# Designs tried in a protein design run: designed miniproteins, single chains, continued (3). Part 99

Each design is a single chain, and the fold is of that chain. pLDDT is the mean over its residues in the fold that is shown.

## One batch from the design tools (miniprotein)

Design m11430
Fold by ESMFold2-Fast:
Structure m11430 (fold): chain A 99 residues (1-99)
Amino acid sequence: MEEAKEYLRKALAYLRVALNIAKRQGLDDIVEKLEEAIRYVEEALKNIDDKEKATSMLEKALKYVREALELARKNNADPVLIQTLEKAIEYLEKALELL
């Protein structure tokens, strides 16, 4: 349980960095998807003891982050943004495996 929480906190840190980069670059569609992903990760953390609810929230978060990554690649976004999004996905997937 603590290991899953740690991965979710790392994912949140990367998502917040990605959100700040996207805002500075004026990538509004990516910003909206990342704000939704962050909300779902925060809800998963609040409900971490409810495996089904946490899993559902993380699956929604992953969908939004993957959509943000696809938009970032399509728009030739900053390589740092792309790498940050890939790291966020990695940590979200690791957290999901531990649930």
Scores: mean pLDDT 88

Design m11431
Fold by ESMFold2-Fast:
Structure m11431 (fold): chain A 58 residues (1-58)
Amino acid sequence: GLTDAKARAALATAEANDDGAAQLAIGHEVRKHASDVSPEVLAEAERAAARGAAREHS
């Protein structure tokens, strides 16, 4: 399963790289494993996915 630590590391990497595709992928993965992570991490991943969608991947 997904952990808060893994989700946060993936989010930090995607944000550092301005990687919209990674932000979308992380959002999808966190939603699939919602019971494995904190509600705060779920909310952050969902916001990151929304930003990623707005950026469009190249």
Scores: mean pLDDT 77

Design m11432
Fold by ESMFold2-Fast:
Structure m11432 (fold): chain A 63 residues (1-63)
Amino acid sequence: SLDDGEREVLREQSRLLDEELARIDREAKEQGWSEEELQQRKGEAHREAARRTREALEELRAR
């Protein structure tokens, strides 16, 4: 189960990821990216978000 602090971290990181994905979609449309480029960029954003979330949760749990 998640405590309130952990849920707050997950909500914030989810919000930041959604903002990044929206930016990637806008850039892809403006720059005419291929489907492959779009998929790679989104994959990178997801991996980075997962890393940040893990680090934030570990820091919270170490307190």
Scores: mean pLDDT 84

Design m11433
Fold by ESMFold2-Fast:
Structure m11433 (fold): chain A 60 residues (1-60)
Amino acid sequence: SKEELEKERQNLLDQRDSLRAFLEKQSAAGKLSPAQREALETAIAGLDKQIEQLDAQIES
């Protein structure tokens, strides 16, 4: 079960990193509206919270 939690954590990290890279690229290109930026930042924050919850479960 710990190995499964660690794999899920890695998947969330990969998703977060992909969204961060996308946000950075689109922002630099001037292709990101304020609403789109807010949506991406909200999605990233949601992933961060899920990672924190998984970290607590892994440490238990």
Scores: mean pLDDT 85

Design m11434
Fold by ESMFold2-Fast:
Structure m11434 (fold): chain A 112 residues (1-112)
Amino acid sequence: MEKIRKVEQLLAERKFVEASNLIDELLKEDPNNVDIRALQLALTALLGGAETAYLWAMKLLKEHPDNPFAHAALGAAYYRLGKLDEARYWFQKALELDPENPLARALLAEIE
């Protein structure tokens, strides 16, 4: 949990190289970790792979509807696609599940 929160903070601060390195380390330890895979999709969206991140985040959310990281990743994809109303909706959903989510809070503040 502590390392996952660090990834969210790095993404919120736009420290994408450090976020990518930490995500890679965590996925080597647990390659099927849904939370870390969702954060990898958020990183992909923020780096410009928003369409790819959207498709995979939607799939993760259908399989894990209560995962706040999947909600935040989908929000990040909409944010980078310029769909700000949809981005706001999904960040708010992420915050309903995890009120302290640094990524959802930071990106929602950019929209509001």
Scores: mean pLDDT 87

Design m11435
Fold by ESMFold2-Fast:
Structure m11435 (fold): chain A 61 residues (1-61)
Amino acid sequence: SAAEQAVLDEAIRRNREEVDKVTAEGKAKGLSRDELLTKIGEVNRKIAAEYQARLAALAAA
């Protein structure tokens, strides 16, 4: 549906923005590659959970 597509598009946009932010901040702080990958993984899991919750809310409406 158009609503499901909008939720997916927002999740993709937010994930990219948050990954870019975490990468920039991590580089500024001198984080290792492994530390950066850990933080990127945290962002990916958070956005995935938010995406699934939004899809569930649409299905319940």
Scores: mean pLDDT 86

Design m11436
Fold by ESMFold2-Fast:
Structure m11436 (fold): chain A 100 residues (1-100)
Amino acid sequence: MKVTFRWTDGSTVEAKVEEKEGKVIATATLPPLTLRKGDRIGVSALAKGEKSTLTANASPELRVISETTAEKGKLVEAAVENISDEPVQATVTATLEQEK
């Protein structure tokens, strides 16, 4: 199964896909970027499993402002935001878990 993530910056990344315990797990990481207060990084993907959940995580940790679960054929979305007063150089990783 091919999984492609679309990011808020307009880039598209083909995910690394692994199958574990009856689930397909797709992961992609953006190159490091600088986020100021209130800047958000969003990601979306098409749900191809019977149930799909998209999450986004960052290092250093940013506030998760959305994660969604959807049925096959629907769009799933996730986003993180820098809520601190200081700019953060962050690496953002998206993970899509799909049930077959």
Scores: mean pLDDT 78

Design m11437
Fold by ESMFold2-Fast:
Structure m11437 (fold): chain A 90 residues (1-90)
Amino acid sequence: DLEEAYLYILGLLDELRETGSAEARAFVDAFLQGNQPIEDIVDNSLPSATEAQRQAIVDLALGIAAAPNAEEMKERARALVAAVLEVSGA
């Protein structure tokens, strides 16, 4: 169910925003606004990311919208949150 998947993903992002670092919060706020390229969001909110970490986060974020089903969408969102936490020092 896509509606359940969207609510689940919003819950993950809210948790990251509430419990994460200032960098993690900045990433979530920019990502939810949806008014800039994901590459710019990563560069502005996660400046300590390696090139490989930056590319992984970009691919995961774009991959959520491209997921073929609700379960893969949720898995990609979990991986995105984990990658952001790793870069932001959590």
Scores: mean pLDDT 84

Design m11438
Fold by ESMFold2-Fast:
Structure m11438 (fold): chain A 71 residues (1-71)
Amino acid sequence: GPISDERWKVLEESFARAKAAAQAGDTEAIDAAHQELVDKLVSLGVPKENAERIADWVRAAATAAVAGEQA
C-alpha cells in the first residue's frame, strides 16, 4: 500500500503525542512532536519534503481535534 504498517504506527503514536501536547497548550511539546515525526519518517525512507508535509498535517489535525472538543 502507499503507507506501510510501520509508518502507520509512527503516525498514530505521533498524532496521540501531538494531541496531548495541544490539549496541554504546550507549544514546545507540539514543536518537539513535529520534529520527532519528521525525523522518524525520514529514517523510514520518506523524503524530507514529504515527511514535513505529513508532520504539518498531523499537527494541524491534532490541533483541530482539540479545538473541536472545546467547542
Scores: mean pLDDT 79

Design m11439
Fold by ESMFold2-Fast:
Structure m11439 (fold): chain A 78 residues (1-78)
Amino acid sequence: MPSKEELLKRLEELGKRIAKLAQEALKRNDQEALDMVREATGLLQEAAQKLLAGDIEGAVKLVEEAEKKIKEVEEKLK
């Protein structure tokens, strides 16, 4: 089980990756990639809310889903 500090660090790193992917998607005018970036952003926001509420297990699940979506966007863009 990751610590709360580890989850916060993970959220920060995933947020940076999403920001870079959003810039690339906008540059390429790739609507599908942009939609996927928005979905991943939503998952990270939900993870942060779960973490704030003390639901560590729910936060972990949402972080894993967000990372999966981020990797999918990264593969699509490069």
Scores: mean pLDDT 83

Design m11440
Fold by ESMFold2-Fast:
Structure m11440 (fold): chain A 73 residues (1-73)
Amino acid sequence: SDEEYLKTDITSISDGQLLSLQMEPFNLPMEKALKIVHAREQGARTLEEATKVPGINEDDKEKIIAFLKANPN
């Protein structure tokens, strides 16, 4: 379920992988990907924590979850 992806360890995802979310089919704006990178640098451990920042909405979370589904570890 999508709830399980919110528990994903955000520290296991590289800056390059997060920035690649700006490309099709995910189309997450670079400014929003950088907010997630910054949240991780500030101590966020999970995708849920990293996306609880101002400027990240539910549609943005869905795009990141879609990326994780397409790129399983």
Scores: mean pLDDT 79

Design m11441
Fold by ESMFold2-Fast:
Structure m11441 (fold): chain A 100 residues (1-100)
Amino acid sequence: VEEELKKFEERVEKIVKGLLERIEKKAGDKEEISVQEFLDVAGEVMSELSQEDQGLLGLIVGIALDKITKEKLSLKEIKELLEESKKEVIEAYRKLLEKK
C-alpha cells in the first residue's frame, strides 16, 4: 500500500511536470495563458499519454478548472492550481487504498 502510494505520487508528479513544461512553452514571453490555451495544451498532453494516465490527467485538469474564475491565468496561478489539484488527487487515491 505504501509503495503503491509512492508509485502513484511519482506518476502524478511526472504528468503535472510534463503539463507545466508545455504550458510554460505556450505562454513564452507573456507568462500567461487563456483557459482555452490551457485546455488545448492539456488535450495535446493527453493524446500522448497511455489510457490509464489520460484518466489521471483528466482528473487533475478537472479539479484545477473548478477553481478557475477568470479567462486568463498567470504561470504562477497555473502552478498553484496544478499543485493543489495534484495534492487532492493523491489524497483521494490514499483514501481509496486505506478502504480496500
Scores: mean pLDDT 80

Design m11442
Fold by ESMFold2-Fast:
Structure m11442 (fold): chain A 71 residues (1-71)
Amino acid sequence: GGSEALLESARQTVKLALDPKYSKQLLPYVKQAYKTLTGQAKLLKKQGTPEQAKTAEEAARLLREAAEKME
């Protein structure tokens, strides 16, 4: 799957992470994921794929916002 699959995966992770049953367990994972995606977005910009970079940045933003709500 392309960039759409990345966004859908991020959205699904956010839904699970915001569930109080899982939030404490998922918080470290969510923090790792948005940092990884932010790094990937920078690499994609250097490689000349700004559309994919934008998708990675959007996914990272969703996960970062979720992490902030979980704390």
Scores: mean pLDDT 80

Design m11443
Fold by ESMFold2-Fast:
Structure m11443 (fold): chain A 58 residues (1-58)
Amino acid sequence: GILDEIRKALESGDLVRALDLLIQQGLSLEQANRIIGYYVRTGDLDAALERIKSLLEQ
C-alpha cells in the first residue's frame, strides 16, 4: 500500500520520492517537510509512519 511505498522511500534515503508521495496523498508541503525532517533528525521510522497514518486517517 501507499504507507509501504513511503516507508521504502524513507529507508532508501529517497527523500524527494517520499515528499512527492506525501503530497500526492493530500499532505501540505509544510506537513510533509515536518515529517521528513523529523525522520532525518531522529531516524525514528515507526514514529514518522504513525504521524503520516494519523494525518491520512482524518
Scores: mean pLDDT 85

Design m11444
Fold by ESMFold2-Fast:
Structure m11444 (fold): chain A 66 residues (1-66)
Amino acid sequence: IREDLARGVVVTGLVKAGLSLEEAQEIVDKYGFDPEKLEEWAREKGLTDEQIELVRKAAELGRQIL
């Protein structure tokens, strides 16, 4: 199912950006695959610019798969 694939890709990308699996699943549940919302959350959390870019790219890829 494309939705499950998109979720898996986004969660994996967030983990690569430095989030725990639990955090990655929680924020996807809360904000979906919206790159703007996930990027804003990452900025508020105090992630680095590099981590924020990885978060945004993961969300964009998930949205493209969906």
Scores: mean pLDDT 80

Design m11445
Fold by ESMFold2-Fast:
Structure m11445 (fold): chain A 69 residues (1-69)
Amino acid sequence: VKERESKVLPGWTYSVLLLEGSDDALMLLKDEKGNLYVAGMKSKEKDPEKAGEEIEEAIVKGEITPVKL
Protein backbone atom coordinates (compact mmCIF):
# COMPACT_ATOMS: atom_id res chain seq x y z
CA VAL A 1 0.00 0.00 0.00
CA LYS A 2 1.41 3.40 -1.03
CA GLU A 3 1.75 6.13 1.62
CA ARG A 4 0.54 9.51 0.31
CA GLU A 5 0.76 13.09 1.58
CA SER A 6 -2.62 14.55 2.64
CA LYS A 7 -3.79 17.56 0.60
CA VAL A 8 -6.37 18.70 3.20
CA LEU A 9 -4.59 17.87 6.52
CA PRO A 10 -1.17 19.62 6.49
CA GLY A 11 1.68 17.37 7.66
CA TRP A 12 -0.48 14.20 7.63
CA THR A 13 0.12 11.13 5.47
CA TYR A 14 -2.30 8.35 4.59
CA SER A 15 -2.68 4.91 3.02
CA VAL A 16 -5.89 3.64 1.41
CA LEU A 17 -7.03 0.03 1.54
CA LEU A 18 -9.76 -1.11 -0.86
CA LEU A 19 -10.97 -4.69 -0.34
CA GLU A 20 -11.78 -6.43 -3.64
CA GLY A 21 -15.44 -7.47 -3.73
CA SER A 22 -16.38 -4.88 -1.06
CA ASP A 23 -17.66 -1.30 -1.24
CA ASP A 24 -15.66 -0.43 1.90
CA ALA A 25 -12.84 2.12 1.69
CA LEU A 26 -10.46 2.22 4.67
CA MET A 27 -7.80 4.85 5.33
CA LEU A 28 -4.88 4.69 7.75
CA LEU A 29 -3.69 8.20 8.66
CA LYS A 30 -0.51 9.42 10.38
CA ASP A 31 -0.24 12.92 11.84
CA GLU A 32 2.95 15.03 11.93
CA LYS A 33 3.86 13.51 15.35
CA GLY A 34 3.45 9.91 14.12
CA ASN A 35 0.11 9.17 15.83
CA LEU A 36 -2.00 6.66 13.87
CA TYR A 37 -5.70 7.06 13.02
CA VAL A 38 -8.23 5.05 11.01
CA ALA A 39 -11.21 6.29 8.99
CA GLY A 40 -13.56 4.41 6.68
CA MET A 41 -16.69 4.77 4.59
CA LYS A 42 -18.78 3.07 1.95
CA SER A 43 -17.48 4.03 -1.51
CA LYS A 44 -18.05 2.77 -5.06
CA GLU A 45 -14.59 4.10 -6.06
CA LYS A 46 -12.11 1.37 -7.06
CA ASP A 47 -9.27 3.88 -7.47
CA PRO A 48 -7.41 4.29 -4.13
CA GLU A 49 -6.49 7.92 -4.95
CA LYS A 50 -10.11 8.95 -5.59
CA ALA A 51 -11.35 6.96 -2.57
CA GLY A 52 -8.72 8.73 -0.45
CA GLU A 53 -9.89 12.14 -1.68
CA GLU A 54 -13.52 11.19 -0.90
CA ILE A 55 -12.60 10.16 2.67
CA GLU A 56 -10.50 13.34 3.17
CA GLU A 57 -13.46 15.51 2.06
CA ALA A 58 -15.76 13.64 4.47
CA ILE A 59 -13.28 14.27 7.33
CA VAL A 60 -13.06 18.02 6.50
CA LYS A 61 -16.87 18.26 6.36
CA GLY A 62 -17.18 16.51 9.74
CA GLU A 63 -19.07 13.52 8.25
CA ILE A 64 -16.33 11.13 9.42
CA THR A 65 -14.05 11.45 12.46
CA PRO A 66 -10.74 9.53 12.36
CA VAL A 67 -10.40 7.12 15.31
CA LYS A 68 -7.03 7.34 17.08
CA LEU A 69 -5.27 3.97 17.41
Scores: mean pLDDT 76

Design m11446
Fold by ESMFold2-Fast:
Structure m11446 (fold): chain A 70 residues (1-70)
Amino acid sequence: GDEVSRVLSEAIARHGPLPSSEAPALTKAVSAFEKGNYEEAIKLFEEIAATGSPAASAVARALLELVKEK
């Protein structure tokens, strides 16, 4: 949704572009969130937050907070 797009844009602006190797994983997690599959989205975001670059980790943590508020 709009909130997800905003979080992505703000995190990328702050931390720089995502590594190409990490973009597919983050896109999959965002897709799960947008489909309302919050359990899968949480799991994917937690994995990215733990193993990703600073930019990917920041995006994943922000989106995890959004999904957990649902």
Scores: mean pLDDT 75

Design m11447
Fold by ESMFold2-Fast:
Structure m11447 (fold): chain A 68 residues (1-68)
Amino acid sequence: MSEEEKLIKAAEDWAAEVLPKLPEDVRKRIEAELQELIAKLKAGEISIEEAEKRLVGLYLEAEDVISA
């Protein structure tokens, strides 16, 4: 698999595990941001490094909500 494919798979696996644990409003927002991120990455509009940085931001945001 390419690095892009690995990152997308990791993001999708994370989403499947974590998104069901979030409140509906937060889940929909994070899901929309994740879908936009994946679409931009596939279109070559952002680098893998930029995508990883944004993805880490989403992980931290979701963890804060779950931990509260």
Scores: mean pLDDT 82

Design m11448
Fold by ESMFold2-Fast:
Structure m11448 (fold): chain A 91 residues (1-91)
Amino acid sequence: SPLDKAIEALEKALEAVKNGDRQKAIEYVREALDYLREAIKEYPDNEYVREAFLSVELALFYLENGDFDKAIQYLEDALELVRKAKEELEK
């Protein structure tokens, strides 16, 4: 599902940030955004999916500006939101 793929991409992005690999982190964050766009299309009324997308956009902004601590916070928030969306939307 798009939510499962977003979770995987966000987990890989967090690992890359924590390892200091900014380029890899940005790549995985962009993958997560693509999967979250698919999820928004499928579940347009789901609050958690929309909030996760915004958190990932903020994480990308902070990664591009070298603020890794804020990037980690927003990626962790996004990951939790996607997990909540999955629990609500997937049986």
Scores: mean pLDDT 88

Design m11449
Fold by ESMFold2-Fast:
Order: C-alpha cells, then sequence, then structure tokens
Structure m11449 (fold): chain A 85 residues (1-85)
C-alpha cells in the first residue's frame, strides 16, 4: 500500500513536469526498488530521489527540469510515508 502510494505520487509529479511517459515508467520502477530496499523513511527518500535524478539525467532530461521534478517528488514521497505511518 505505502510503496504503491508513493510510486503513484511520483508518477503524477513527473507528469506535471512534462516528463515523457516512457521515462516516467523507468523512473517509477527505480523509485519502487529504492523504497522496497529502504530500512527507514529517511533512507527511502534519499535513495528514491537519488535513483530518480539518475534516471531523469540518463534519459536526457535537462538538469534544471530534473532538479525541479526530483524536489517535488521528494516532498510527495515524504507526505505519503508520513500518511501510512
Amino acid sequence: HMIEGAVNAVREVLRKHGIPDEVIDKAVEAVRKALEQAKSPEEAVRNATRALMKTLLDAGVPLKKAIEAVTDAGIAIRKVLRYYE
């Protein structure tokens, strides 16, 4: 429940920033793996945002847009994790 909530929140953030659907699909899978492997909420946010940034940059998303999208995604992940606690 928690992981899918966070993944869906990230998907909507990336869509709002105009990230292409094929890049969103890769990014949310990287986020899902980071969240599944995390042992704390702080580790989850750190690892998910790091994985997301790498995926966006590797896909050719401009640095400024990637930073803005990752910042908003990190906020969304934190909100979901607090809600499901």
Scores: mean pLDDT 85

Design m11450
Fold by ESMFold2-Fast:
Structure m11450 (fold): chain A 64 residues (1-64)
Amino acid sequence: LSEDEKRALVRDTVNRLIDMLDLSEEQREALKNEIAKIEAETDDPLVFMQKVMDAIEKVVKEAE
């Protein structure tokens, strides 16, 4: 896989994870907005994944 293809795969994986979390519509939109910002600011797919996982964990923990 090229770097672009790896980035696309990570993005698709993240989107599937969000869909599986059964978050409210508001929480899902907020998460997607944060992920879009991280994606725009981060070129490294692994760094992107790490930051996204942090954002997901924060949202899930706050929802409890």
Scores: mean pLDDT 74

Design m11451
Fold by ESMFold2-Fast:
Structure m11451 (fold): chain A 73 residues (1-73)
Amino acid sequence: MVQQLEQKIQELKHWLTVDEEAARKRAEEIARQRGLSDEEIAAMTDEQKKKIIQEAIAQLEADRQALLQEQQK
């Protein structure tokens, strides 16, 4: 649902502005959902983990736009 995607986008944007530990934990959860192993996640730098959150935001925004385009038909 579009509203749920909007909520997730706002949540991820919030995580980029909180404490480093909380941001890392959120990025690790997203990476696991993408199918990355715990070992791969542990090898990631903090910069790569922040990039995961940014990429997740971009993907959710793209998914939201696709749903809006589908509904216009």
Scores: mean pLDDT 72

Design m11452
Fold by ESMFold2-Fast:
Structure m11452 (fold): chain A 81 residues (1-81)
Amino acid sequence: SLLSPAEKEAQAIAREYAARSRELLEEMKRNGASREEMLAKMDELVAEMAKRLSEYLDEETVALYAGIFRQELEEEIERLV
């Protein structure tokens, strides 16, 4: 495998957050959440994922993952609103 054990764990965490976050935002929309409430939840999810990834990845790589994840969640919220 080309990935270290730490990189494999980081990818697993990122995948879990992507799936869970999408499901959560869809549930929030079904329950009448506002765009502002979904954006606040996005900030929480991005911070939570970044904190977990910091145990496995360097600061620059964590920032890259967090930036991509934030962008994906912003696009999802725009689709749901």
Scores: mean pLDDT 86

Design m11453
Fold by ESMFold2-Fast:
Structure m11453 (fold): chain A 70 residues (1-70)
Amino acid sequence: SALREALVAALRARDAAAAQRYAAELTKDPIFLSGVAEAARLPEVPDALLEAIAALDVERLTRLLRGLRP
């Protein structure tokens, strides 16, 4: 999907505004949208997070983010 690729590219570029816009076009799931916003605030987004986001895998995204919190 072009939107999924654009979302991943925005996160790699650390463009939080673009990432959140593309995420909102993909889904209205508040957990996914919150997860993308949290990932966009990281100094670097791990590939595993990008894969979970590209797959719209909300459970994996939530688990990975939980492991990254101090």
Scores: mean pLDDT 84

Design m11454
Fold by ESMFold2-Fast:
Structure m11454 (fold): chain A 79 residues (1-79)
Amino acid sequence: VEEAAEELRQAVEEALKKAKDLGFTNAIRASELALRLLDEGNYKGAIVAAEHVVKLMENEMPDEAKKIRDAIEKLKEAL
């Protein structure tokens, strides 16, 4: 679980950095929420927040969205 949560953290942090460079405010806020929930150990909440990040990013940041989707699936399998 902790290993899968760390993969999701890394994927979201990478996407957050790019979203900040592009000025995607909604994606930034959603990514920060997902990271906070991961820090709290709220993995179910983090998954919901990360799914929202994917929806916000899938058109403009498809590679980052795919990495987050893959990490979400690994965390779901580990729960």
Scores: mean pLDDT 81

Design m11455
Fold by ESMFold2-Fast:
Structure m11455 (fold): chain A 111 residues (1-111)
Amino acid sequence: AVGLDEDGNRITVALTGLYLLSENKLELTITVRTDSPEPLTVKVKVINAKTGEVLAEATFEVPPNSTYTITLTFDVPLKEGDELLVKIEVYNSKGELVLSKETRVTVGRKP
C-alpha cells in the first residue's frame, strides 16, 4: 500500500511474510518505507476473517526517512488453511491516520 503524509512524503507498507511456524505460532513480516522526516507509528491487527475476532495486536515505531522491516511472532490458536484479515494502520507523529492496508490471507506453513 502507498500513502502520502501531510507534506507529500511517500509512505509504503507491505506484508512481506505470513506463515505458521508451528501449531499456534504465527510469524508476520512487515516492511515500511517512509520518506517522512518524522517517526511513524504502525499498528497491526490479526483478525479471524470468519468471526471478526481480534487474535493479536502489535504497535511499533518506524524511524524517519527509512526502510524498516520487522518480524513479529504471535501465539494464536491457528492451523494451516485458516483465513486471517491483517489490518495495518500507519499514523504520523500527530496521531493522524495516513495509510491503512487490509489483507486477507490463508495461513500456510513456513517453507
Scores: mean pLDDT 79

Design m11456
Fold by ESMFold2-Fast:
Structure m11456 (fold): chain A 79 residues (1-79)
Amino acid sequence: TAAERALASYAGSGRLSVEELGKLSEEAKREATRALQEGVARMREAAATAPTDEQGVAAIGAEGQRLGRALREAHARHG
């Protein structure tokens, strides 16, 4: 589904951010890994509760944006 592709895309981008943050410190890597795990869980829950694939994409997008913000904040804090 489009929702599954959106989730895979955000999770993939998050994994790259974890890798980059891991270059700064082990603490940054742990923080980013936790944010990614929590973000992916929220995106899966949002998709599961959405009545349509289109609403699932929108819900995943909102949670994906929150994850991206958390990862940017972690980078600013550790970089």
Scores: mean pLDDT 85

Design m11457
Fold by ESMFold2-Fast:
Structure m11457 (fold): chain A 80 residues (1-80)
Amino acid sequence: MKETKTVTQTAAAGETVTFTAKFSNPDIKKGSKVTAEAGSANGARLTVSQAKVNEDGTVSVTATLDGPAGQVTITVTAEK
């Protein structure tokens, strides 16, 4: 089973922000395959870190905005 979440945050120019994706599927847990991809970043570059599965089944992703301040979006995919 594969589940995808889109998460949006506001970031300042040059800011590193942490996104937390919560999956409704209880099969998403530590050891599940997770990937994160950059989405929208106000025409700027968004550098996305490796996704990390937390003990509670949430996924944390860190991203750095290289460009003007605004809304930034990432897509997190988890696979059982």
Scores: mean pLDDT 75

Design m11458
Fold by ESMFold2-Fast:
Structure m11458 (fold): chain A 81 residues (1-81)
Amino acid sequence: SLDEILDELVRRVRALQRQIEATTDPEKVKRLKIEYLNLLKEFLDKIAEYLREHDPAQYERMKPLLEAQKKKIDEEIKKLK
């Protein structure tokens, strides 16, 4: 369900936030930021799959926005590498 997808996202984001708060090394912070951005991409894909299966009309409306957001995340990851 969408609620299960969002609940998993919240749990994983909170775990990463705790790691970032515990980290003073800039290189480790950079790696955690990349992990966070990859996590967001994973959940955009999960949301897209959920919408395709349960609300195809909403999926078609959201598809260009989801693809644009994934591209923006990829650009942010490249800047951090």
Scores: mean pLDDT 86

Design m11459
Fold by ESMFold2-Fast:
Structure m11459 (fold): chain A 74 residues (1-74)
Amino acid sequence: MEEKVKEAIERLRKEVEEKKKEIENDPSLSDEEKRSLIVALEAALKLREIGIETTLRLYKEGKISKEEFERALK
């Protein structure tokens, strides 16, 4: 189960890096808009990582179901 968490976080980090590159190369966005969007993506990544790690802990403690845990990884 911890391997699934690591894979989910790794995938999420790769998706965020790809989105950052798309934002940096978007000619319709100003430099300020690009900066704000990148900061928002990084904040969202950190919150989701905390959420995934928290649901793993709750699952290990028997406080949530396997279905609830797997839903949190998506």
Scores: mean pLDDT 81

Design m11460
Fold by ESMFold2-Fast:
Structure m11460 (fold): chain A 110 residues (1-110)
Amino acid sequence: MEKELDELIARLKDLNAEETAEAIRQVYKIGGPEVGVNVARAALNVIEGKDYEESLRLMEEALRRLAEQGKVDAISAAITALGNAAKISNDPRAQEVAGRAAELAVELLR
């Protein structure tokens, strides 16, 4: 997990996504390695303009797991990571994916 996270973080930094990378490190510290890796993969896919359906699935799994654990700070960090990734992407569908993930987070915290 740690090696996989470090490789994903390195790729994010190569894409000038430092804010996304920092938010993902917070998700990892608070939510654990599996959740951190899932958010990192989703953010990287969004920046690269690919695999949006898989990215949304990874975010849904991560957000549900964090909500079950009451880790609101990690949910906020995960949504921040994906939102910043969508801003880097030149594809308007990336913003739609980030919006759907944010809507799910609001629903899970009700």
Scores: mean pLDDT 85

Design m11461
Fold by ESMFold2-Fast:
Structure m11461 (fold): chain A 68 residues (1-68)
Amino acid sequence: GPEKRKKGEELARKAADAAGRVSAEKAGEMVLEMGGSRAQARTVEGEARRHGGVMSQEAAAKAIANAE
């Protein structure tokens, strides 16, 4: 729903702002810190790991949306 998308966009923005790139562990940690679910955190972490520990804001948003 709209809440999922807004939360995903906010989490993706925070991830991107942190370093322009996010490590897998840090991406998952930020999702949990922002009140995301454990499923969202695991999905974002897995996606970041798949990209060699680097993730764009767009990739983070997509992973979060798909997990919730």
Scores: mean pLDDT 65

Design m11462
Fold by ESMFold2-Fast:
Structure m11462 (fold): chain A 85 residues (1-85)
Amino acid sequence: MPSIDELIDELMLLYSSTSSLLDQKRVVDRRKEMYKSSPDERVELAREILEEIRQRVSQNPDNEESQELLREVEEIVKQLEEKAK
């Protein structure tokens, strides 16, 4: 089973792929926050990232690649929630 660190790394990679070069500082800052956070805080941050991606995808609903990326992020967040229990 993937570790919490592996799930966070995958989430941050997907988040980075949805972000412009100008947004990369925000991605780096959120990654640092994840590593400093408690398990409960990591789940909350992951939910915030999921909601941000969901809002971006909702602006372009005909993009199947964006829909697939959203599903992958939702699955990672679910696995992080299970690991935090």
Scores: mean pLDDT 76

Design m11463
Fold by ESMFold2-Fast:
Parts: structure tokens; sequence; C-alpha cells
Structure m11463 (fold): chain A 115 residues (1-115)
């Protein structure tokens, strides 16, 4: 909850409209992430990739909150260095995607602090 609220707050600070965040939350809650990906696969615009990324990361964050402590710690231990390298690589080519990934990383760190 605290990690999800932080992620949503960071998305708003990055200029994502509240209406778009609410739409993404509904997609995640209804289990429609696959449908979103299928609908956007042939359109592959930066805006569509950004929306798909936000939906995937919000979905992953919700799953991590419900996961056992061992799985939450494992996600940070093994994924954090790789995610940080990916964020650095994205900063030049896709800075908006890098910012979204950074917000997710910060939210996952909040989740670990609550363990």
Amino acid sequence: SKAIEYFKKKLKELGVKEEEIEEIERIVEKGEIRKLIEETNEKNTEENLKKVLMAILLGQLRLLEEAPEEEQRHALEVAEPVLQEAIEALKESNPELAKIAQAYLEAVRILEEEL
C-alpha cells in the first residue's frame, strides 16, 4: 500500500495524468494487462510503451506486496543491480521510461523497508 501510493505519487510528479493512473489501476485490478499489451503491440509508440510499462510495474508491485518476505528480499537482491543498469542505459534513449523504472525501484525499496 505505502509502496504503491509512492509509485503513483512519483508517476504524478513525472506528469502522468491522474485519470491515466486510475485507468492503469483498473487494468491491473481486472487482470487486463495481457489485453492491453495485445491491443498496443502493433502500435509501439513511446506513449503506448510507457503505459504498458506502468501497468506491468504496478502489477508487479501489487504481487510483491502479497509475496512472502523471502521473495520480496530476493527481488531486490537479484533485480536491483540489473534494473539500475537498465535505468542508466535508458536515460539517453528513453528518459521517460528511465524515470518510470526509477520510480518503481524506489517503491520496491520502500516495500523492503516495511519488512
Scores: mean pLDDT 78

Design m11464
Fold by ESMFold2-Fast:
Structure m11464 (fold): chain A 86 residues (1-86)
Amino acid sequence: SAEGERALEESLAALGREVYARARAELGDDALAEAITRAAVQAVKDYIAEHIKKTAPNVQPIDPRKLLEIFERAYAEALAAARAAA
């Protein structure tokens, strides 16, 4: 539902803000921390969009644990790529 989508987006925004603050503190680079957090949030958004697309018209709820898994994986991959580029 639109209400469910909005609640999910608000939850992802809150998670993104918390993780950005941690990454900024750990990396000491605001731009890098922002880029990594943004990439991870985008990966979750892409997953949600694809889930909606493939399950339409009867869109099933997404397990929050799956969204966290996608986020953590994308975050780790973005961080590893940034470190490899240095």
Scores: mean pLDDT 77

